Designed miniproteins, single chains, continued (3). Designs and how they scored, part 72

Each design is a single chain, and the fold is of that chain. pLDDT is the mean over its residues in the fold that is shown.

## One batch from the design tools (miniprotein)

Design m10484
Fold by ESMFold2-Fast:
Structure m10484 (fold): chain A 84 residues (1-84)
Amino acid sequence: MELSDEEIDRLELAALHLALQVSEEVAQRLNELLQQARKDPEALAKVAELMREFLARAQTASPEERRALLEEFLERVEEIVREA
């Protein structure tokens, strides 16, 4: 299913808001990775799918679980951006 630019922007905003609840440093790191992903359309598409999965899991997670999920998400985004 094709994600629109508007959907990707909403996913980014939601992910950044969750990251800010963990720490400013984590939110800044996520924002930097998202900016790098936007330079490659294939990387951006993969990251958008990961954001959707992360946000779905985070909705039912405790604050402690959200931190772990966010760290896992950041590692996967870093791998995608490096391979792009």
Scores: mean pLDDT 79

Design m10485
Fold by ESMFold2-Fast:
Structure m10485 (fold): chain A 86 residues (1-86)
Amino acid sequence: MDNVFEEAVEEAEKKIEAVKDTPLYPEAQKLLDQAKATKDPQLAMQAVWTAELGAASTVMDINNPGGYRALVVGSSLLNKRIAKAE
């Protein structure tokens, strides 16, 4: 049975609540919405991972403001540069 999909969706929903005010919230929500529409466990797992990164950024920004946000922005820019270079 598709317990993996349901479990991943529940996990994503819980973790997304923790990242509402982070830049990763819209991306995590979009991945979760796509996962629900396609019933794709891979997209649901990506939503969980994106939400976890957002939560970690929120916690770590208290102790190191800007550092983790710069990492998230840098990763996005790096992915765009790799796609453009290919």
Scores: mean pLDDT 63

Design m10486
Fold by ESMFold2-Fast:
Structure m10486 (fold): chain A 92 residues (1-92)
Amino acid sequence: SKEALEAIGEYLVENVEKVKELYSKNTIESILELTEEILEYLKKKGIKASKSDVRLFALTLMSKAELKAGSIENITSEDIREVGEELLSLLK
C-alpha cells in the first residue's frame, strides 16, 4: 500500500546512519535485520506489509539513493526523501 511505502521511506530518513551500515554490509543477515526493524516500525504504527514488499522497496530506495549520491557513504536523509517521493509518484 502507499501508506506502507511512505512509512518505509520515513523509517529510512529517520534512521539513515543505521540503514547505511546495514545496507553497506550487503549480507543476507544484514538485509534481514533491516527488513525486521522496518516491519517493527510499521507494526507500531498499525500498518501491515509483507516482508518481501518491505525488503524490495527499502533496497530499491537505497540503491537509487546510492546512485544519486555517488556512494553509500554520501547518502543523506534528503537523498532518501527525494528518491522516496519520486518512487511513490510512479505508484498509483
Scores: mean pLDDT 85

Design m10487
Fold by ESMFold2-Fast:
Structure m10487 (fold): chain A 77 residues (1-77)
Amino acid sequence: MEEKTITLVGADGREYSVTFIGPKELLEKVEEIAKQSKAGKITPQEAVEKIGELIKSDKRLIVTEEGERSLVRLATS
């Protein structure tokens, strides 16, 4: 289990730091989603939805309470 802070781009164009805890493989999937969003291949809302699906599908992937608030703000900004 590793802890990693991943930077995501919000709908407002701002950078949000979100801390995740989980296996390296799941953290790498979150980073890939973040990279796709930053590159404009997916929207910030789609990125948050994909991350939420990862958390829902594998309980080993945890977002901090502060990180969860950041994800909501990121998707709705």
Scores: mean pLDDT 81

Design m10488
Fold by ESMFold2-Fast:
Structure m10488 (fold): chain A 85 residues (1-85)
Amino acid sequence: SDADVNTTLGYILIRLSFDYLSRGDYELAVEYFKQGADALVKSGKKDEAITLLNDVIEYLELLSELNPSLKPQVDELKKYLDELK
């Protein structure tokens, strides 16, 4: 079904996002995370997408204490979270 396809796509994109995050490619990590979260929302998994988004925001906020250049990525994810409401 379309929901199953969107669920699978969502998890693949989120996995790719974490791969970029682990390599320090924060801009690409945020972009792929938003795309993956959008796919999860379309498949009816909005609560799961919000939970994963909060986890990533918390992680990036901790990193931004040591590297303030990450603040734009934190702000972008917080804005995206507000839009998911």
Scores: mean pLDDT 84

Design m10489
Fold by ESMFold2-Fast:
Structure m10489 (fold): chain A 61 residues (1-61)
Amino acid sequence: EREEIARRIAGALLVVAATHPLMTDEELEQIARDLGIPLEEVRRMKEDVELAVKKAQELIK
């Protein structure tokens, strides 16, 4: 339950970060620390968000 909420918050933060030109590893580390989830999992979520953003951009065209 808490893990699911943490993942939802991380997902929302990663969507916001994906719209910024300077999304850095330090930002990912901070998200991992704040939510208490492994950095490796946050990195995987970032990849999923990047794919979702790319797909959304394709649908706009």
Scores: mean pLDDT 67

Design m10490
Fold by ESMFold2-Fast:
Structure m10490 (fold): chain A 77 residues (1-77)
Amino acid sequence: SIFEIAYKAALSEGLDEETAKKIAEEVAQRNGLLSKKDMEELAKKYGLSVEKVEKIKERMLELETEEGIRLIEEGVG
């Protein structure tokens, strides 16, 4: 799910479980779509740098791509 991908990405970037869960909820509500403005708002709301939120977004894209490749290789897509 988008929530699980966002949660794993946030944890991998060093966020605590509570903050990672909140970020994952916000990302899931946006269907994984984060504009520059969304990233700036999340950074301000949770006391993160915009760079940190951008790294979370990049990690989410990596995890989603890796899962997509895995599903193709396993014959599920």
Scores: mean pLDDT 77

Design m10491
Fold by ESMFold2-Fast:
Structure m10491 (fold): chain A 75 residues (1-75)
Amino acid sequence: MIEEIRKLLEKARELQEEILKRAKSLSEEQKERSLEAAEKTDEGLIKLVEEDPSLAPLIKEAAEFSVELLEEALK
């Protein structure tokens, strides 16, 4: 479960980075802050699952939804 969540969060990060590269209205500082916030969130989610494994299905579902949403945004 944790490894599956890590892969989903990693995929979401890659997709977010591609979206940010295409965003003409954002400054480089805004793009950097957005990625840093996402990285901290990913680390926090993994820690939550490590501390309470019962949260793993819920966090996995949220991560899967994030990947789907970001993939749709890149079409």
Scores: mean pLDDT 82

Design m10492
Fold by ESMFold2-Fast:
Structure m10492 (fold): chain A 64 residues (1-64)
Amino acid sequence: SAEEEELYQEGLERFERGDYVGAIEAFDELIEKFPDSKYIEEAKRKQIEAAVKLLEEAVRKVFP
């Protein structure tokens, strides 16, 4: 559906601009609303990538 595609693209766009929290939120919404989506595996993979980026940023801030 159009909404499924929009959520996936929004997640990717947020990720691309470094909004990792926003990317995870968009992918969570996709997974919740469209659990049988063809994008589920890629969305979950991107959430892991975003979480890793957030962890790297947090570590870099605490341990300069």
Scores: mean pLDDT 86

Design m10493
Fold by ESMFold2-Fast:
Structure m10493 (fold): chain A 89 residues (1-89)
Amino acid sequence: NIIVERYGESSLKGAAESLREVLEELGIDTSSLTDEDLLKITNLLLKIYMESRSEKEAEEIFEKESKKLGLSEKAKQIAKKLLKAQLEE
C-alpha cells in the first residue's frame, strides 16, 4: 500500500529530525549519525517505553534490540543516555 508506506516514511523522517534537533540543543554532535540511526534510536526508545515494566526489562530490550538494529557504538551510547534520562522520570 503506497499510501501507508509514504505516510510511515514521512512520519519516521519527522521523528528522526525531531530527535536530531533535541540532541543538537543538548550539545550532542549528530554529524556522525545518519537519519536511519536516529530513526532506529527513536523506535528503540518508543518500544522500551511501551513494552518495559521495569528498569531491568528496559535494559534487556535495549541490549537485544540494539544488537538486532546494528547500531553504531556512538548511536548506542546516545540511545543509552536518553534511556537513562527517561528512566529517571
Scores: mean pLDDT 70

Design m10494
Fold by ESMFold2-Fast:
Structure m10494 (fold): chain A 75 residues (1-75)
Amino acid sequence: YDKSTLQKIIDKLDKFIKKQSSKNGINSMVKKDDIKKSLGKYFPYFDKIFPMGDTTKMITIQIIQGMIHIMYAIS
């Protein structure tokens, strides 16, 4: 993926994480559909990088965001 695509995923994930963490806390579960709604057209790119089940731990999403930041930096 190019830097532009990674940047858009980062921006949307950061917004999603901030919203969900303030609402449900770090130990909450996140539904795949909630992430899909937040990422919109970028969700298929995210899903190819990190395929997830119907639910995922919030902390896992934060770790994935950190990994995408590293991918962006070395792109």
Scores: mean pLDDT 78

Design m10495
Fold by ESMFold2-Fast:
Structure m10495 (fold): chain A 89 residues (1-89)
Amino acid sequence: MELEEIVRKVVEDVPDVSPGTAAAAVALLQEAIDTGKPTVTKLLNGHEVTVTVDPEDVSKAKAETSDPSLQGKVERAVQAAAKYLAEKL
């Protein structure tokens, strides 16, 4: 499954998430997998977003952000992206 297809599926599963947030979630998870780092942090709209992935079970990835208003959307996007990335591996 291509990364673009995963982004589309995340938007379909989480209809209140923007394509940009879905793409960021997929990119953060892929970076964690590619680097072997269990956590990756980036800025999204001026707030820190941290993704934590278990390399033994990518589908159990977690997300947290410094903005509580984004927390629910970021968590849902990362969980959906992690599920599809685990299926791709």
Scores: mean pLDDT 76

Design m10496
Fold by ESMFold2-Fast:
Structure m10496 (fold): chain A 78 residues (1-78)
Amino acid sequence: APTGAQGLKIAQFREENPDADERTKARQEIAILLGVSVETVNEREEAEKNGVYENPVGWVAHQEAIILAHRAASEAAR
């Protein structure tokens, strides 16, 4: 789960980028939660596609799903 500080960074990114698609927002949230650049997240996804990991649907998709689930839960709570 994101910390309060990470949640604020995510909210600020969405405020600054209101026209960004959900994939772009999700990748940025993954980057913030992991303390890495969006480029690092994209490199990880490419490595998974190239079969470097045992499960290529793997880690990036899993993190994205967690973030989207947290967003859905947050909206339902409001």
Scores: mean pLDDT 64

Design m10497
Fold by ESMFold2-Fast:
Structure m10497 (fold): chain A 68 residues (1-68)
Amino acid sequence: MMVTEELLARLEEATGLGLSEEMRAELLKQPLSTVIDFFAALLGKKLSPEEREAILKDPSLAVEFFRK
């Protein structure tokens, strides 16, 4: 599943990370799993396999998880 512009915008808002236009364009080309792993790495957060699977089934959970 590819990430949507709406989901990416919600993740930017939830994390408070300022993404460049170039970075945003690149992330929109990536599958959802890659985008979630990217945000986790930038924030120094580790996802359990169970949390990662839950987020891939319901991407809105990523917004809550990354909000702190």
Scores: mean pLDDT 76

Design m10498
Fold by ESMFold2-Fast:
Formats: structure tokens, C-alpha cells, sequence
Structure m10498 (fold): chain A 80 residues (1-80)
């Protein structure tokens, strides 16, 4: 159950990154919110909150960087 939740959060983060790369900031924010909702881990939730804030400010590079590192960490955790 926890592994599936981590994988779902990572998938939403990866979708958000794809939307940021295409300039679809609103869709990216929706997927960051979904990723945050998929987990109760406070560190992961805070990372997605930061990604949302940077995306809203137009700092797409920071939002993408935070989301990528968080998705990688979630994928690694799910594999254990």
C-alpha cells in the first residue's frame, strides 16, 4: 500500500514536470497537488508545496528541479 502510494506520488510529479516543460503551469500545479495528496510524508509534501510556489512565481527551473529530485527519491523509496 505504501509502495503504491509512493509510486503514484512519483508519477504525478513526473507528469507535472512534463507539463512544466510544455509551458502548462496550471496543469503542472494540479499534478503537484495530486502528488502531495498521494502521500502523508511531511518532507515530500513540503517539497511539492515549494515546487507549487516556484511554479506560481514563474520560476519553472526551480519547480522542475525540486519535482525531479523528489520524484527520484520517491522512486528509490518505492523500490525498497
Amino acid sequence: AETAALERAAQHAEEAIRYLENGDVDKAIEHFEAAKAATTNPGVRRAFELAIEYAKEGDVEMARSIARLTAEALRQAAAR
Scores: mean pLDDT 84

Design m10499
Fold by ESMFold2-Fast:
Structure m10499 (fold): chain A 64 residues (1-64)
Amino acid sequence: MKALLLVTGATDEQVKEVEEELRKLYPEYEIEVRKAENEEEARKLGKELYEKKGWKPFVVKVEQ
């Protein structure tokens, strides 16, 4: 099963760190992490990918 994590307000280093941690916790999921410009864009992208590819979108804000 594919899982897409959409992250807002994160640096490239933080995105990579989150991706590595999630892959260790959930090895049965094919996890892809993408940066989104804002929450609305993240929701639109997540919906499109769920409908077209069957991915389970997660939206996470990273506070700096």
Scores: mean pLDDT 69

Design m10500
Fold by ESMFold2-Fast:
Structure m10500 (fold): chain A 74 residues (1-74)
Amino acid sequence: SSAALSEAYLTYGRLMLHEARTLLPEDTALIAELERLVAEMRANRDNPERLKALLERMIELMRSRGVKVVLPPP
């Protein structure tokens, strides 16, 4: 369902923020941007299309820092 998909995307977004805080605690600019993106995901909980776009931005940011992002298949 679209609700289940939205919750999965938001869960992945929160997981990525947690990983950034754990792996890159000194990258305060990255953490602040990921916190902003997770806040936007929470505001768009009923919109899986927007959540996907926000999550893709978070993945891009993490990969730009050399973090290997592994997500379960959709």
Scores: mean pLDDT 83

Design m10501
Fold by ESMFold2-Fast:
Structure m10501 (fold): chain A 60 residues (1-60)
Amino acid sequence: TLSGRLLVDGSEVEVVLDGEKVSASGPDAAAAARVQKQAEELLKKRPEATTELFRALTKA
């Protein structure tokens, strides 16, 4: 299991990757949903991009 936390529009979002499953959660449901969608799109383009996924999300 790989996890990271980032700030999106001032809200803390926690992202968890468990195998091929990605989940994002936080106090701002809209920000969490946006992060979830971005993570899923990255994994669809590059299923092996786990490291790139967390680098991109920490930059967002």
Scores: mean pLDDT 69

Design m10502
Fold by ESMFold2-Fast:
Structure m10502 (fold): chain A 74 residues (1-74)
Amino acid sequence: MSLEEKLEEVYNKYKPKLSEELQKKLEEIVRALKAKDFGKALELFMEALSEASPEEAKVLTEAVSEMFRIVKES
């Protein structure tokens, strides 16, 4: 499975647990990670956390942590 396919799988797994606005931010994080722009991915993650409820922040952190692990292993 390609890096892009693995990142899309994580996105689809966590997407239904997030608001529409946070889904869009997670999609932007996925795009940044596919481009290997770690600075942009981190910036977008911090922006998403500032807008998230505590419950959504937990879900978002789990999703992004799994995505960073996948990128490191690729």
Scores: mean pLDDT 83

Design m10503
Fold by ESMFold2-Fast:
Structure m10503 (fold): chain A 97 residues (1-97)
Amino acid sequence: AAIDSLSDNQKSVLLTIASKVFLDGNPSATAAEIAQALGLSQATVSKILASLQQKGLIIKISSTSGSTTISRYILGLNAIKNSNAILAALSAKIAAA
């Protein structure tokens, strides 16, 4: 699966986004939310998000309120096509917590 080629940090970022979709019912996450959840710097998360976006595993959505633009990330088509593998990895992460 496409997930098997990911680093541990890339998998953790992807699974954090997936947990919002599959567990919380929220379809998107910000870089700051992911950084807080994983204890990573926002710079590290931003690099990982760019890599995952290039792989088609996530999609960046930008929303503007006044002069402030907020970027949120959702699962991309490649992640949806690999949803069984993502759900299995997410289930394993939950069982380990």
Scores: mean pLDDT 74

Design m10504
Fold by ESMFold2-Fast:
Structure m10504 (fold): chain A 100 residues (1-100)
Amino acid sequence: SEGIEKAIKYGLEKGALTEEEIQRILNADITDDQKLAALFVKLYKAGVAKPGDAHKFGLTSLEATRAVGAYLAGAKTAEEFMKVPGVSKETAEFLEKYVL
């Protein structure tokens, strides 16, 4: 995915992502859109991306944008992410385990 490649390159250049974190996300049993959401949350957490920058990385899927929105609204657990309509259990558990 071009969006994933762009997020990885940008995150590595800014020191916001490690190769180990990238491999954990890429090897997760989730969709490319969910992987991109996890990468974008990492960039936001590191202070190198703003909420409005999601489109620059091709984050356009409804589930992925909702997952990011939940994190920005203060969600800290898989249970809190799952309260957002359209966020899957797999995405919520991945964000809690590997991004937070």
Scores: mean pLDDT 77

Design m10505
Fold by ESMFold2-Fast:
Structure m10505 (fold): chain A 79 residues (1-79)
Amino acid sequence: SLIEELIEKALELVEPYLDEESLERVRELLENIARGIDVAKNEAELRAILEKNNVPKEVQIEVEVYIGLMHIVRAVESL
């Protein structure tokens, strides 16, 4: 699935900066965002985790790009 590929790419980007527990939580948040579940809340929690763990701003921006692509894929698959 393209959604699963986008989630995995986002996780690979942040993996060097996060412990195993935070990485698992980020996976859960991305899966919820991909399914359209509480998107604003899950995106806010995701950003908070990345900021707390001092993930570089450029990496955070790339994660936001993958989230944007997940929204596009979900919209297209709903047609």
Scores: mean pLDDT 87

Design m10506
Fold by ESMFold2-Fast:
Structure m10506 (fold): chain A 70 residues (1-70)
Amino acid sequence: VSRRQREAAVVATYGTQLLSGKLTPEEAAKRTRDALLSLGVSEKRARQLADQVAAARSLEEVAALALAIL
């Protein structure tokens, strides 16, 4: 599994949990950032992706974000 595939999986996982009400936007951003940092993603990119996940309003937006990473 490539690093991009793991990054996309992180975004899909926490984005889905946000939209299902299991995580607040703040929690989704924190978990996404922490997971991406553990994968060796730069802090700037991890924060950018975490902010995009927290701002997602639909599963279609989460899917588009994950697809853009691949």
Scores: mean pLDDT 86

Design m10507
Fold by ESMFold2-Fast:
Structure m10507 (fold): chain A 69 residues (1-69)
Amino acid sequence: SMSRRQQLVSQLLQTIQQLLEAARDPSTSQETIDALLQQAADLARQLGASDGEVDALVQTLREEAQKAR
């Protein structure tokens, strides 16, 4: 069985994967991308990330999503 922390890490990795796949699809709305970014931010906060670490993660993911389009 997975610990709560392991479950949160797995959810974060799945959310990042979904974000990158969604970004590669030109039919994906910006609202969908923003929702996935919000989910990643919330999961990172639950894992104990600071506001600065969350902001850095969101910025990196936003840049990677933009490159994929």
Scores: mean pLDDT 87

Design m10508
Fold by ESMFold2-Fast:
Structure m10508 (fold): chain A 75 residues (1-75)
Amino acid sequence: DETVELMVRLALGEFSPEEAAKLPLPEEHIRAAEALGVLLASGETDPARLVALLQRHGLSPEQARAVVARVLARR
């Protein structure tokens, strides 16, 4: 899923703020991935907490789980 891949890369800090604003993602998804990136930078690695964060930002449970699984695999 290209949407999940872009969110993973955004959460891992692979885009500048200017590049992030131009991504083909809904604004809510960009905000969700940025919030995830902040939480990861603080040292949070509990998958349940990361998934819950993404769902609070409007992601489906399936998308939230996919993003978190890939992010944790790349750390």
Scores: mean pLDDT 83

Design m10509
Fold by ESMFold2-Fast:
Structure m10509 (fold): chain A 89 residues (1-89)
Amino acid sequence: SLAEEQERAYRQGYRDGAERTRALIDAGDRDGIHRFVLEAVGNVIRSIGDILDAQANGDEAGKRQAEIELAYYLGYLRGADAALAEAGL
């Protein structure tokens, strides 16, 4: 189902975002952390736009794909946020 695909994408995004952010923290790359967060936010906004465009065009397959992508990037951003919070940042 769409819900199961979104849940899998969210969990994968969370793992990927947390892992990448921990690596940047361990490297002391503060500029990389800032750029990474901005890029992740941009990806969330882009995915929302893709959903709205697919809805406007009656593209059910494109909408489904964009909803899965949104779940991944939301997970990714949440994972990054958790890693920053654990590090006291």
Scores: mean pLDDT 89

Design m10510
Fold by ESMFold2-Fast:
Structure m10510 (fold): chain A 112 residues (1-112)
Amino acid sequence: SRAMLDRLLDLLREAAEIVEKRLSPEQRRAAGEAALEAINTADTSLSEEECLKRAEKALEVIKTSDDPAEIIAAFAEVCAAVVAAARRDPDAARAVGRILVALGLAIDLLLS
């Protein structure tokens, strides 16, 4: 549903803001690379509800972990879940691309 996709996009924006504030430039690059790998291997058979649950769990790790490696892995999980849900909606896919571009993540994610 549109409401679930909008919630997933809000979770991605919140995760992105935390990553920008808490990680160094080198760690943000690693987060982008991990997100790209996770997106390319994302399970697109997942329901929107399962994608939302995975994104919410991953965001909690991003908020509470003091380990940059755990934050990077959790950010990749949020990105994969949002992309898996958004791939069925072109408007949502474009919104995901805009958020990833704003983070300096690979622009090519939507052009493949």
Scores: mean pLDDT 76

Design m10511
Fold by ESMFold2-Fast:
Structure m10511 (fold): chain A 107 residues (1-107)
Amino acid sequence: MLERVKEVLKEAGIEIAEVVEYSAALGPDAGTATFKVITKDGKPVTVLLSVNGAAEIVRAFLEGKLTLEEAAAHPDVTVAQALLAIGGPIDDPSGTEARLLGVRRRP
């Protein structure tokens, strides 16, 4: 599981040197899982995987049966969006915040 997450983050240009903490609220296939990692350039990064109702797609992705692009194409899966959000500061307010508030922001 974790090794597959490292591979996908590498593909997105994020190279993990070490994982310092792992926690899960509901479980990685039915809720939120948080990884605190150190990148190869020594920067701390928090990785958030968030899914609800798409556990089988997330499991297949983490098992390497689906690519990031295939997982991202599924309308009920936010794992790819969460992983992409790690590649930059939380500067896309149209994504995560709108989902949490149930409100679609205008540009």
Scores: mean pLDDT 50

Design m10512
Fold by ESMFold2-Fast:
Structure m10512 (fold): chain A 76 residues (1-76)
Amino acid sequence: SLLEELEKKAEELVEGKDKEELIELAREYGSKLPPGAPLEALDKMLETMKTEEEYREAAILMYVLAQAAEIVEAKK
């Protein structure tokens, strides 16, 4: 499925990255989300994270959401 393909690409994108790189990646893809997705919420979410795994999950989530938003926008 498209979701599985996007998740696989996101996992490859985050592989070998440290906490700082993962945070920057999450912010980069978060900035590509549509105006209805508040970037301030991403900053607060990153502040509450406790493990490197949570930062990886955030980067993966932001990548998948950004790609999905681009596909939706292209179909307008």
Scores: mean pLDDT 73

Design m10513
Fold by ESMFold2-Fast:
Structure m10513 (fold): chain A 84 residues (1-84)
Amino acid sequence: SVAEQIRQMKELMLQNLEETFEEALKKSPREARLLLEIARGVLDVAIAVMRLYTPPEYQALVDEAEAELNQKLREYEEEVRRRL
């Protein structure tokens, strides 16, 4: 189903953000910031593509995925800033 595909994509993106965060912690502060900025750009493009191709009745699920992914990325950005 479309709902299941959105859920699977969200989970994959969350996993990729976690892996990016773990790699960022191993980098210099400058490299860590650049890596997270690239992750932000990739996330924005992925959400825009999902929004464009998702039927109107499932847009709320895309909104929920966007909110959760953006919140998680903000938390990782703050943690990198605090540790480096």
Scores: mean pLDDT 86

Design m10514
Fold by ESMFold2-Fast:
Structure m10514 (fold): chain A 96 residues (1-96)
Amino acid sequence: SMEKEKQELIKGFLDAGMRTAEALEERGEPLTAGVVAVAAAVVATVSSKQPASEKLIENLKEALKLVERALELAEEGKIEEAMELVKEAVKTANSG
């Protein structure tokens, strides 16, 4: 079911986004962490209310890959690079 795949991707995106926010807070960037957490929650909420489509599923898959990479960069202390990938992930998710 495309709806089930959409919901699993949204859950993965939200989880990775929240973990990225946690990593940023641990690096001493609590305001940036708050921005990431809010952005992830908004994307998850908006995407959850949209009908599942092949384009939305593909965009969510790409957005999830970007936010997982952002998490790795945040854990390495590469805050600026992590934030650029978070911005790209949000834009990618919203392109469907």
Scores: mean pLDDT 89

Design m10515
Fold by ESMFold2-Fast:
Structure m10515 (fold): chain A 90 residues (1-90)
Amino acid sequence: GIDEAIDNLKKAISLLKELLKKLTDEDEKNAAEKAIDNSELALNYVKEGFTEKAIAALKEAIKELEKLSNNEDAKEAIKNLKNALKTLEK
């Protein structure tokens, strides 16, 4: 349900903010920042009931993070975002 999507989004945002502090490459920082922005946008849309807009923002966050697919913290964040997406698409 919506509460599961919110929980997964909050976990992903927390992981991404910690990841951003550890990144030194500018392209990776830009990807992580865009993923955070889109994840926070998705969280706000979920809370407001704008499910289709939340799904679109989640897909953009996942797309940006897949650029960091070799990073273990990024993989965990992707997992949480995909769990949120799966919940909203039901």
Scores: mean pLDDT 87

Design m10516
Fold by ESMFold2-Fast:
Structure m10516 (fold): chain A 75 residues (1-75)
Amino acid sequence: SMEELEKAREEAERLLREAEERRAQLSPTGQRYLDMARHAYELGLEYEKQGKLEEALDMFKVARMYARAALAHLD
């Protein structure tokens, strides 16, 4: 649904922002997860722009997962 898509995007954006703010404190593994999260988020935005909402939702969920993983690797 659009509501689920909006929530996933907003959660991914929030977690990415938090992880970017703490980039200097992330381990090398955490930094790799953050880069993966950003790539998934950008791909999600492109799918959303193309009207591929199911693929966009999947990418925002992946971005959210990797951003959480990045934050789990704070030094």
Scores: mean pLDDT 90

Design m10517
Fold by ESMFold2-Fast:
Parts: structure tokens; C-alpha cells; sequence
Structure m10517 (fold): chain A 64 residues (1-64)
């Protein structure tokens, strides 16, 4: 895993736990954030954090 992929995964896991996502929801958020970072290798660290937040928010909106 690249440094940016690790940052995305760690941030998504932390935010997912803080927002009360299920374990499955956390894994989905991590996978979405990591995939977006892989598809966009020129993202800076601030943009990677934004990607992780958006991934977590998307999963939260899909959980009931």
C-alpha cells in the first residue's frame, strides 16, 4: 500500500468509528477511499483526507 493509500485507509477507519459505522460500513469506506486515491495518484494529503471524509459520508448515508 502506498503512503497516500495508508493515509486514506487510516482516516476512513478513524472517522467511520467516530460516526458509528458498522464494521462492514468501515471496510466499505476504506475500500472506496483507497480506490479513489489509486485512481487519482496526484492527490495531495489534504485532498486524500477529503476523499476519506466523502467516502465515510457516502457509506453513512447508505446505512440505516
Amino acid sequence: MSEKERLAAETARRLGRELGLSPEGIERAVQGAVQTVRDNPDLDDDQVLTVARLSVRGVLASES
Scores: mean pLDDT 83

Design m10518
Fold by ESMFold2-Fast:
Structure m10518 (fold): chain A 58 residues (1-58)
Amino acid sequence: SGLKTASISGSESGVGRAAKNGSADYPQAGPGIAEGANAASATGKILGTGSGGSGTGV
């Protein structure tokens, strides 16, 4: 439960930041944001969790 809580927290933060960062790459952040944010959220979980340990999550 502790690991899941940390991962979820990182995912929420990652979604917000990743969405803004993705918007810079996407001049039309309308339809791409929903899908990109979901993919970035998954990446954020791994990076957030790995950052606490080693930052790899392999």
Scores: mean pLDDT 45

